Designed miniproteins, single chains, continued (2). Designs and how they scored, part 55

Each design is a single chain, and the fold is of that chain. pLDDT is the mean over its residues in the fold that is shown.

## One batch from the design tools (miniprotein)

Design m6012
Fold by ESMFold2-Fast:
Structure m6012 (fold): chain A 65 residues (1-65)
Amino acid sequence: SLAEIKAEALKNFEDVLASETDPEVQAKLKEIIDEFKARMDAATSPAEVAQAAIEAGKKINEALK
C-alpha cells in the first residue's frame, strides 16, 4: 500500500538519524526528515514518494559532508 511505501522510506532516513552522534548534524538531519514527512503527507502516488525520497537523500548526503 502507499502507506507501507511511505513508512519504509521514512524508516530508512530515521535509521540514518539514529546512527548519527554529532548533535549539530542530527539537528540538520531532523530538519530534512521533517521536510520529507511534509512532502510524503502531500504525496498520492508511489512515484511522488520516490521523488521526495530522492530529494531528501541528496540533502542528507550534503549534510553529512
Scores: mean pLDDT 83

Design m6013
Fold by ESMFold2-Fast:
Structure m6013 (fold): chain A 77 residues (1-77)
Amino acid sequence: AKEHFEEGLKYFEEKDYLKAMEHFFKAIELDPNYAEAYFNLGKVYFELERYEAAEVYYKKALELDPNYEEAKENLKK
């Protein structure tokens, strides 16, 4: 799970959003409670201007970790 999350972060920094998504989805498949992976998947959708999808993943991150301040901030509108 962590390995795929780290690869997702690397591709996100490279602006390869499709590869970033692939690795974040793999992290979630291995650990469905991986709040950070859901949050970063939301960031990918935000960069792709898919704001409704981004909101869904930010909410999921916050459901898994209610103290996830960054996810809470991104839900403020």
Scores: mean pLDDT 80

Design m6014
Fold by ESMFold2-Fast:
Structure m6014 (fold): chain A 85 residues (1-85)
Amino acid sequence: MAKELFEKAKQALERGDYETAVKYFEEALKIFEERGDKKGIAEAYTMLGEAYLKLGQPEKAREYFKKALEIDPSNEKAKKLLEQL
């Protein structure tokens, strides 16, 4: 379920449907949180940051990248995107 939601969110992001991507990533995040899946939580935060960056909300994106790195400091995608802000 969480994997399917995450894949739908990534597909929406690739199509430029950033609002739909945010909704699916938020749903996936909730499931990862309920499972205690820290890797999934960090990846969901990273993708939420990317979606908000695409929506033109860089401050919101920054907060999500910071949350991802708080959970997984080795997350290269979150680190790279945060440093570009």
Scores: mean pLDDT 84

Design m6015
Fold by ESMFold2-Fast:
Structure m6015 (fold): chain A 64 residues (1-64)
Amino acid sequence: AAAARDAANQSLVKAANKLLNGEITPEEARQLAVDGLVAAGYDPATAERLANRVVESAEQAKAL
């Protein structure tokens, strides 16, 4: 049962790392995170909320 949560966390980390490296835009990172969360079994509304939070956090880290 923990496997879906671990997969979701890995998808979010991947999106954040690509954004921090400047390889993708914030919009692309959000889409990548949403797709990964939905694939892991999250509903689209929850996936969007979590993806937005991770992208925001990564952008704040990049600004430092």
Scores: mean pLDDT 77

Design m6016
Fold by ESMFold2-Fast:
Structure m6016 (fold): chain A 70 residues (1-70)
Amino acid sequence: MAEVKKLVEEAKKLYKEAEEAIKKGNLDEAQKLVDKLNAIVGELVRMGAEKEAGKIAGMVGDLQDKIKAA
């Protein structure tokens, strides 16, 4: 599905931006990006894209752990 591919590419971009925000100490910005990633996970689950949703949910967990450690 073209929409699933679009959401996955958007999630990859948001993940990179969130990592950069965390490295700069911009935790508020990083949290906003994590919230956007969580919205994408929910949309992928709704579409039945469970494998893609699981992968992005893993990215969210990684970012949340990094935010807590920062």
Scores: mean pLDDT 84

Design m6017
Fold by ESMFold2-Fast:
Structure m6017 (fold): chain A 73 residues (1-73)
Amino acid sequence: SSEIEKIIDELDELRKKAEEEGNKELTFELDVLIGMGLISAGVARITGDYEFGLEQLQKLLEEAKKLVEESEK
């Protein structure tokens, strides 16, 4: 569960940087990914399937990093 919290914190930091840079589109896209991550974490907590939750959060973080990299081109 601490690994899930760490991923959510990393997503929040990426969103904060996008917001500070004035990139409204990237900030919105990252907000959507964070929302999906919170749902996945909630499902994992209720069901006890932390492997599923962690896997989903890792995929969302990879997508977020890809969006950030693409915004720099």
Scores: mean pLDDT 84

Design m6019
Fold by ESMFold2-Fast:
Structure m6019 (fold): chain A 111 residues (1-111)
Amino acid sequence: GGLRQPASITVAAGGTAVITAVADNKVVGGMSWYIQKPGQPLRAVIVNTSTLAEGASSRYTGSGSGTTFTLTISNAQAEDTGTYYALAGVEADDGVNVAPAAGNGTTLTVT
């Protein structure tokens, strides 16, 4: 099973960005969100669906259950520009096995 997220989203500085990930099957163990910037390592912003990652800005919030999960970025800043990846365990079509799945990334642009 895969994870689908939008390829890109644009938000005005000070606005609210919402990135939604949809799984093909039930998510097990919650959703994590990461940011990737050019020349930088991948960094967690949200873990276990709604827990703020260590060192992440309090402007990030996560929510969701079942197959649909959202990352919300309030009061968007230029530093939030980057590619955001959803990562989760997703039930296989047999309903028994769980496999790791990642979205293809959402590029956020702050204008």
Scores: mean pLDDT 87

Design m6020
Fold by ESMFold2-Fast:
Structure m6020 (fold): chain A 75 residues (1-75)
Amino acid sequence: AVKLVEEAERAYREGDFEKAKELLEEAAKELPKESPEEAAEAVKRMLRLQAEMLGREVDEELLEKLAELEKKKKE
């Protein structure tokens, strides 16, 4: 999932918003298969990228809390 999110971030930087969306959807599908640590990192980065694509401000404290909850849920 993290690798797919990295590729989505790259696609977004290159202006390929459709590819970025597709890669984020694939990353979401991979989340159940990832370790708790990798899933938490992927979720945090996915939410940050989606916020940027929507032109919204990122709440880093909320992202950290959501990532921590994802870790606990998989343990």
Scores: mean pLDDT 73

Design m6021
Fold by ESMFold2-Fast:
Structure m6021 (fold): chain A 67 residues (1-67)
Amino acid sequence: AEKLRALAEEYLARGKEALAAGDYTTAARFSSMAAVLGAAAGDEELMREGAELSIEAYRKGGGDLGG
């Protein structure tokens, strides 16, 4: 759990940085990984934050499900 949580936190941080830099593809990838790893770690907050960032990245990248 701790190892997966640490990876989720790393991907979440990288996703936030990519989103702030306008790299929506990287932001979507890293935030999606954070959500998956957060879920696997049982961390609902990391899962939620990762999922929300991935949706925001897709929205800012293309305004639809594909980005």
Scores: mean pLDDT 79

Design m6022
Fold by ESMFold2-Fast:
Parts: C-alpha cells; structure tokens; sequence
Structure m6022 (fold): chain A 66 residues (1-66)
C-alpha cells in the first residue's frame, strides 16, 4: 500500500495525504543517499507525521501502511 492510499484509508484529507507523500519521498531519497541513517530518518518521519496529523491518526496511518 502506498503512502497516499494509506493516508486516505486512515481518514486523512487529500491535502494531508499529499503532505505525507512528500515527507516519505524526502525520507526515501535521504535513505538512498546514506542507508546507515535509515533508522534515524524513519524515526524522524514518524515524529513529523505525528506532529502533522496527531498521534491517533498517525497510528492508523502506520497500521494501513503495513
């Protein structure tokens, strides 16, 4: 399941879904540039998602991504 689809299924707006897609694209690019930072970058992504949509919706989003 892609980030945009997961966001919509989690009850996020199209605007929020696009924002999460942008954040994931940035994280993926940074991981490709330095794979040793993958854990750090994923943790940062999770915190950014939580700040943007709140903890409850972030939890639903990450469940849909799995």
Amino acid sequence: MDVYEAALRAGLSEEQARKLEELEERMTREVQEDPSRAEELFRRFREEVKRLVGEEKAERFFRELR
Scores: mean pLDDT 81

Design m6023
Fold by ESMFold2-Fast:
Structure m6023 (fold): chain A 89 residues (1-89)
Amino acid sequence: SALEEEARRKVLEILAESGRAVAERHPELAAAAQAGDAAAAEELGELILREARRRVEEWERENPELAEYARRALREAEERQREGVEALR
């Protein structure tokens, strides 16, 4: 559906922006994660998801009709992050 696609696109945009912002604030952590350090990747991922969750909640308040789709997309991103970290172990 158009609403689901819009919410998914926005959540991915927020995740990308959150990832960039967190990596800029924690460059050593980002470098370690890129080098395959599972613990660093997990910590970086948690910081990114925390920032993204905050931004998504703000966007949901302005777009309540998309809230359910945004929450689903964010949960899917959280699961993908956990799977990625587990694959490094």
Scores: mean pLDDT 83

Design m6024
Fold by ESMFold2-Fast:
Structure m6024 (fold): chain A 65 residues (1-65)
Amino acid sequence: MEKRLELEVQLSLELMKAQIAELAKDYEEAAEHYERAAEIARELGEEELAEELRKKAEEYREKAE
């Protein structure tokens, strides 16, 4: 399960980056990292998480103008 472990690590890193950007009110960065996290969650078959993260990315894109 080499690829799955790689994706799980990447998901965790993207979520951390998104949350840091969110706290810093860097909405463009937050949106980008949440979008990447959503794509990884989808690849992992975590559909509910992927949808939640996609919505967060959309929300922050709206805030970034």
Scores: mean pLDDT 83

Design m6025
Fold by ESMFold2-Fast:
Structure m6025 (fold): chain A 50 residues (1-50)
Amino acid sequence: MKPGERPRRLLTDEELEALKAAGVTDPSIVAALLRDMEPSARRRAVERLT
């Protein structure tokens, strides 16, 4: 089983909208967060910003 297409996106539409609502619209910031972070750490960061 190889779900290599959909889960490859950096952020979901919901996460993107939540970040925009919290005032985080700079794609450089989300790229930096995901560069060294695992999905669990990324989600934690998004929750803290929301």
Scores: mean pLDDT 58

Design m6026
Fold by ESMFold2-Fast:
Structure m6026 (fold): chain A 77 residues (1-77)
Amino acid sequence: SELEAEVLLALADIYLALGRKFMEQGKYEEAIELYDKAIELLREALSIASGPVRQRINDRLAEAEKLKKEAEEKLKE
């Protein structure tokens, strides 16, 4: 399942990168949707992961949650 966890982490990284680009464009609602997809993938990865990859998943999950919160605050403006 390590390969599966790595694939999910890579997919989450793609969604996070795309979300950041939408943030730069002021598309906060779309960014939130992408960050939510990343969070779902990261939670799946964490459920099947073991060893050192768990730390990377936890770091990305914290990043994704922070980015989502930033997008939500921008949307409230």
Scores: mean pLDDT 88

Design m6027
Fold by ESMFold2-Fast:
Structure m6027 (fold): chain A 66 residues (1-66)
Amino acid sequence: SGIEYWRARIAENPEDAEAWYRLGLALMAAGRYEEAIAYLEKALELDPEYEDARVALAEARERLGL
């Protein structure tokens, strides 16, 4: 699955902001919005200028009524 794939990538390179972002997207696709928020926040910690991660985070929050 996409979740398993991106978790493996993060295990190999935990500083890969894109991998954290992609895991967040995979969790959103699975309806796991609370978990997606945590991983998208991690992507932004690694790359504060990561606009795609910021947009995805806002969408995940909206899905939870935040």
Scores: mean pLDDT 88

Design m6028
Fold by ESMFold2-Fast:
Structure m6028 (fold): chain A 95 residues (1-95)
Amino acid sequence: SPQDQQITQQTSRMYDVISTQRSQGVISDQDFNHVVDMIDQISQLMQQMTPSGVQQTIRQMDNTISRIQRSTSSQQVIDHVDTFYQTVRQIQQQS
């Protein structure tokens, strides 16, 4: 569906920024795998949302990407993605 394509494109953007942080040594390999698992869960939650919920999540994703790009440690990256994951869960419950 168009919604599935939009979700795939946006989660790919999140994956790209996390991959960049890994290549820069900001996030460890172990923590990278943990964060990727959270991104996969976010993608699954978004597939269960209304179109308005998806749009709300995308706006929050842009903010999260910016915070990840400014992170200097694995813990900061994990905290930003976990906070975003909790936000996505709340949006999904309201959808």
Scores: mean pLDDT 89

Design m6029
Fold by ESMFold2-Fast:
Structure m6029 (fold): chain A 80 residues (1-80)
Amino acid sequence: SPLELARLYAEEAIRRLQEGDVDGAIKSLTAAAELAEKSGTPLGRRAAELFRQGIDAAKQGNVDEAIKLAEEALRLLREA
C-alpha cells in the first residue's frame, strides 16, 4: 500500500539523516511525502505535511529537527 511504502521510505530517511547522508534523506523524505499524500487519508495527508517540513529542516541543516519531524510522521503512518 502507499502508506506501507511511505513508512519504509521514512525509516530509510531517518537512518540516512543519522548517518549524515542529508541528500539521500531528502530523496527518501520526498518519496515518503508523495506516497503518504497518494493514500488519500487524513493521516496520510498530515504525515506528508510533516515530511515536507522535515525536508525544509534538512535543507537548512537542522538535522535534529528533520529527524523529529520524520519520526512524528512515521507515528501517524502507524495509526493508518
Scores: mean pLDDT 88

Design m6030
Fold by ESMFold2-Fast:
Structure m6030 (fold): chain A 56 residues (1-56)
Amino acid sequence: MEEERLKKLREKMIKKLMEVRGVSKEEAEEVVNIILEDLKEQGVSLEQIEEGLELA
């Protein structure tokens, strides 16, 4: 389901941001929410976001 896919993607992004930037989980969650909202505004699909994250 799209909601489950979004939750998994969000968790992966949060973990990656914490690892790369050394920020707290709270900070990472806020940044990831901003990124996901920006991507939604740009019309980027969950599949495209997942592909980009896997390549990075």
Scores: mean pLDDT 74

Design m6031
Fold by ESMFold2-Fast:
Structure m6031 (fold): chain A 92 residues (1-92)
Amino acid sequence: SKKELEEKIKKLEEEAEKLKEENKELILESSSHTIEAIGAAVRALSDPSEREKSLKELEEHNKLALEYEEKAKEAQKKYKEAKKEAEKLKKE
């Protein structure tokens, strides 16, 4: 029915908005870890006494930045899929 179709479209559009916001938050988290990694790299270069600790912090923040970037890509993919499905249903 037309009403069931309208409800499905609305749910897909609401899911897309949530995924868009999730993607934005994940990009900010990735960026935050990239900044922390740069800080750790600078400390490793400037203070030999902190080098081992700073290199571990660099590795940890680089790993987290990549993990959040991949999660952001997954959220973006799901966002595009939800938008495509909503548009397909609007044509029916």
Scores: mean pLDDT 89

Design m6032
Fold by ESMFold2-Fast:
Structure m6032 (fold): chain A 66 residues (1-66)
Amino acid sequence: MKPLEVKSKEEAIEKLPDEIEYAVELWQKVRPDLSKEEARKLVVDEFLSGATDPEVKKKLEEIRKK
């Protein structure tokens, strides 16, 4: 698997909302028992578990509250 793009920290933060919504749509197809809000929480928690940067974590927390 080849990385097709080089992401700076700023680009990663900019793309987080779109990446999360895309993953939520996929999760709802796999887990139709989950509400959109529940799927979003699972996706955000997954991203948070891998995030070490404070600014990325802050952006994820903001998305989680919406």
Scores: mean pLDDT 72

Design m6033
Fold by ESMFold2-Fast:
Structure m6033 (fold): chain A 89 residues (1-89)
Amino acid sequence: SELEKKIKELEEQIREIESRLPEDPRAQGLELSVLLAQLGDLYRELKEYEKAAEMYERAADLARSIGLEEEAEELRRRAEEARRLAEEL
């Protein structure tokens, strides 16, 4: 499906960025946080809520590590929501 293709593309992009020595660790962290959140959104559309929650938590941890506390808390709430949806299945 198109969603599965987008997921694979994002996973590959994330791996590529993670494999590089960070020239700017904060900028790399911001980019990875955004991509992980997008990956979480795609997993949620696919109703893979546990995977969505995992991606949102990874994004939140990364956002927090670079000082984006408000964004990290929003992503944590998205992870908790996704986990609740997983429990309803």
Scores: mean pLDDT 86

Design m6034
Fold by ESMFold2-Fast:
Structure m6034 (fold): chain A 82 residues (1-82)
Amino acid sequence: AASAIAYNVLGTLYAKMKEYSLAIAEFTKALALNPAFAPAYNNLGTAYAQLGKSASAIAAYKKALSINPANSAAKANLAAIE
């Protein structure tokens, strides 16, 4: 059975390969299984930022912070893009 964690891991592997569109697809699958999975929103934001989709990146980072305000990665990434 697929899990949100497994899709998030697959997305991070695609992102390391700079396959950001494939990474976004996998992070989106993770969030379909667990809409409160803050790490997947942070990773989704980073993939959008790498594709130059700044508005989508900002929205994803803000969603990660709304779920976990202590997410230092999402906070730092949001500060860097705004």
Scores: mean pLDDT 86

Design m6035
Fold by ESMFold2-Fast:
Structure m6035 (fold): chain A 114 residues (1-114)
Amino acid sequence: SEEELKKAKELYEEGIELLKKDPNNGEGYRKLGEAYNLMGKVKFELGDLNEAKALYEKSIEYYEKALELGDESAKELLAETYENLGKVYEKMGKLEEAKEYKKKAEEIKKEAGL
C-alpha cells in the first residue's frame, strides 16, 4: 500500500542516519531490515514474487547484522520475514522450500522464547 511504502521510506532514512553516525549501530540495521520487509510485502501484494523474494532476502541480511551488533529486537522481526519469504515460495508453488522457511521462522521464535 501507499502507507506501507511511506513507512518503509521513513524507516530507511532513519536507518541510514543512524549508520552515518555509527556504522556499528544495530538499531540502524534493524530499521533497514524493517524497510526492506515492508517493500517486500508491497511487491508480494502486487504479485511481483521474484522482487518480493529479493527484498525479503535483503531484510534478512540486515536483521542478521542487527543481531550480530546486539539488537535483540531484530530476532522477532527476522522470524516474521522468514514467514513472509515462505509465503512467497508457497505462491510460487515451491511448497517444500516454503515449509523450510516456515520451519526456520518457528526455530527462531522458539530460541527467542516467543
Scores: mean pLDDT 89

Design m6036
Fold by ESMFold2-Fast:
Structure m6036 (fold): chain A 58 residues (1-58)
Amino acid sequence: SMEELRRLEEEAIRLGERVVELAREAEKLTGEERDRVLEETVRLGQRLAELQREIAAL
């Protein structure tokens, strides 16, 4: 299960980086474009939270 833990941790790191990147991009946008990017940020954040719960359960 060490390989499984490592895989989940690497995926969580990638998702976390993507969330930060999209949040920064959203700061430069306005209107509907900003809203779409923020919606994607929320979805990725939810997936990250699920991954963190899986990691904690190992």
Scores: mean pLDDT 85

Design m6037
Fold by ESMFold2-Fast:
Structure m6037 (fold): chain A 61 residues (1-61)
Amino acid sequence: VDALIEQLKDPDESVRLEAARRLGEIGDPRAIKPLADLARNDPSEEVRVAAGEALNRIYSK
């Protein structure tokens, strides 16, 4: 989880997308704040959407 949270800060959009998806699948609440920050602040719309979807997965558990 910690390594994936760090990957949410990666300069590569593809790395951030994959990290957000995996954090959503894992469902660890430690990822909630980092994903919420990403969903609001990331310059990529695609990354923001992925972070929002990951949050929905975590809340559904």
Scores: mean pLDDT 79

Design m6038
Fold by ESMFold2-Fast:
Structure m6038 (fold): chain A 67 residues (1-67)
Amino acid sequence: LKEKVRKLLEEGRRNGDIAKGVREAIKLIDEYIKKEKLSKEEIQELVVFLTAEALRQIGAELDEELA
């Protein structure tokens, strides 16, 4: 699952639309949660992973503009 999330973010970055990649990754995670009954801890880890990877890829493509 984490690898699929990373690929969606990489595709988003490639197309200059990381936000779309993030939304698709969230959608995929939600579907897996419903199907595989992931624990709350696993969900939290996935959210942290997604956020960290998205921020890293945004930072690599854009200069840091947040205060």
Scores: mean pLDDT 71

Design m6039
Fold by ESMFold2-Fast:
Structure m6039 (fold): chain A 78 residues (1-78)
Amino acid sequence: VEELVAKGEEYARKGGEAYRKGDYETAAKYFKQASELYKEAARKAEEEGDVALAATLRQLAEINEKNSEKYEELAKKK
């Protein structure tokens, strides 16, 4: 779980960096990757019985997925 969370954080950070550079397409891709990693981490946390951690990770996945959708839309306008 911890390795997946760390990777998710890394991709979210890269997404933020791409966004600051105006590269919305790359930002959307990185936030999508972060979302998928948090979803996988949540699934593993649930399998290990950590329901509270799984709930938190699912929320992080949703936030990153919404950021991906938002920046993908911005990429279409630029």
Scores: mean pLDDT 81

Design m6041
Fold by ESMFold2-Fast:
Structure m6041 (fold): chain A 101 residues (1-101)
Amino acid sequence: MEGLYYLLKGEYEKAIKEFEKILAEDPNNAVAHLLLGIAYLKLGEYDKAVEYFEKALSIKETPAAYRALGLAYLKLGEIDKAREYFQKAASLGDPEAEELL
């Protein structure tokens, strides 16, 4: 997956373009929304990251998406919201979110 390769390599703007191509063909791809959010989070675009993570959750509720929202809100200084989302991720079996509580 070219977008994931760029994301892992730190080429966040290239990763965004590849995930946008996926969404052009499949606008309800929850994974593509999650990965777009992660790319924006890495770029410091925290409000955009929240938007994409919320969209991913609306398509498919996953512990990874809840943890990602928690991390984005933590970066925004919204500590209480971050805690709520980490608690949701942990309740769905995410051990990394449990460690952040």
Scores: mean pLDDT 84

Design m6042
Fold by ESMFold2-Fast:
Structure m6042 (fold): chain A 94 residues (1-94)
Amino acid sequence: SKREEILKRFDEVAEEYRRLKALDPANLDVRAHGVSREEALEIAQQAILLAFLAGIPLSEDVTLTVTDFKTGKRYEVHLRREGDRLVADVRLLD
């Protein structure tokens, strides 16, 4: 009982830590498709924040549509984990 409770708390803390680490650019691998690296990084960070706010685990593969309200441009962001890094594929939607 106590061992199971400790392991559960450890897993919960580890998952929260992984989410926070994913916001650090050093742990984020951004792949730009049809957009600049700077633009892709901004959109990827927005997608990660949206996933976090929605309670979506960053341990799972997730596809999000992000709309830039300033330009009206729409992006498809595919988030997945590869080892200790979060990978974001950012594509401009036509």
Scores: mean pLDDT 75

Design m6043
Fold by ESMFold2-Fast:
Structure m6043 (fold): chain A 88 residues (1-88)
Amino acid sequence: MEGARAAAEGGRRAAELGRAGDGEGAARAALEGARRAEELGAGLAAGAAYAGAEAAREAAEAGDLEGARLAAEGAARAAEAAAREELA
């Protein structure tokens, strides 16, 4: 349960940073949450957070800050959904 929450927290943090135009910060926040979730055994939440973090990082590297923001928000929603599934 703690792992699923860690992924959701990272995803929410990533979405906030993405909305502020910090795509790289968003990717780092999502990765931090994903690593904690993986360490705690929450594979679904960790997988969603990792995928979103990669998408946000790639968009940011391409100079697409809006794309990075959307990817970060998607990661947050996916992590929340996975976390709810783990906790249910």
Scores: mean pLDDT 69

Design m6044
Fold by ESMFold2-Fast:
Structure m6044 (fold): chain A 68 residues (1-68)
Amino acid sequence: GPKKLSGTELGKLVLDIIKKSKTKEEVIKALRELAEKGVITEEAAEAVIEALETHGLEAVKKGIEDAL
């Protein structure tokens, strides 16, 4: 089944994706692919996607960096 990551592990993974991606849409696609592969839960992917759609890519990146 899907692996449940800690907030720190999820944050580091999302930051890595953001650094490798050029657009919010690429980050969203990568998160959904990771959920489909069972690397993260669908719940974790949707929570990050909701934050990206609500606050935008740069705000989410800064929020994660400030939390780590």
Scores: mean pLDDT 79

Design m6045
Fold by ESMFold2-Fast:
Structure m6045 (fold): chain A 67 residues (1-67)
Amino acid sequence: SREVVLAESEVAMEVIKLAVENTLEPSEEVRKKLDELSRAVDEAARLAREGRDEEAVRLAREALERA
């Protein structure tokens, strides 16, 4: 479901964030990937709020595949 895919994206983002926070010198590449994932999750949430569920699910899946 849409809710499951969005929740999975949020969990993935939190795991990446926690990994970065527990690294003394996180790489710029890791930070960029985290930022990209965060933006994708936020955009998917916006689409879902607008009732564009199919687009929200697609974007969330793309974000998960790149994480």
Scores: mean pLDDT 70

Design m6046
Fold by ESMFold2-Fast:
Structure m6046 (fold): chain A 93 residues (1-93)
Amino acid sequence: KEEIEELKKKLEELEEKRERLRKELEELNKRLRELEERLERALREGAPEEEIRELLGEIARLVGRIVDLVIELKEIDKKKKEIEKKLKKLKEE
């Protein structure tokens, strides 16, 4: 019975973390779109090569962070499923 309460608390913590990371992912996707628009403008206007390289570097770093967040979200989803499976077994006993 105490084990059920502990698992429920872990699920709540994972859901809060998932929601926080989801919001961060939305912000990063918005920033990525803004940087892509800036890159397109720079290319169209014949901006210096150094400026283009800086924008590409910033985009690459941002994409890396997005990938890391997507991986972390997948791991949270796996942990949630494991805990839900354990809770179901405990409730059926």
Scores: mean pLDDT 85

Design m6047
Fold by ESMFold2-Fast:
Structure m6047 (fold): chain A 89 residues (1-89)
Amino acid sequence: MVTVTVTVTVKVNGEAELQVLGLISDGRAAVSPWQKVVAKEENTEATLTVTVEYPADGRPPIAHALVDARPLGEESTVEVVSVETEVKE
């Protein structure tokens, strides 16, 4: 079994709800729980992870990430800083 871990780092001002979708090129996907981030200071960093497992039969897949960000309130902002994908057997 091969594991693909998608790690997303975001900067939040105010409050936001965040979710990460990890998608593998063979059509497999996993979704993180919604995480609420309350920024205590400007540009608060938060990290979200999601893991997708697939059989190790064949070629390594290409992995993609999608971030769903819901700013809560008119002055709240979310910026995606980095998206990292790691494949482990």
Scores: mean pLDDT 76

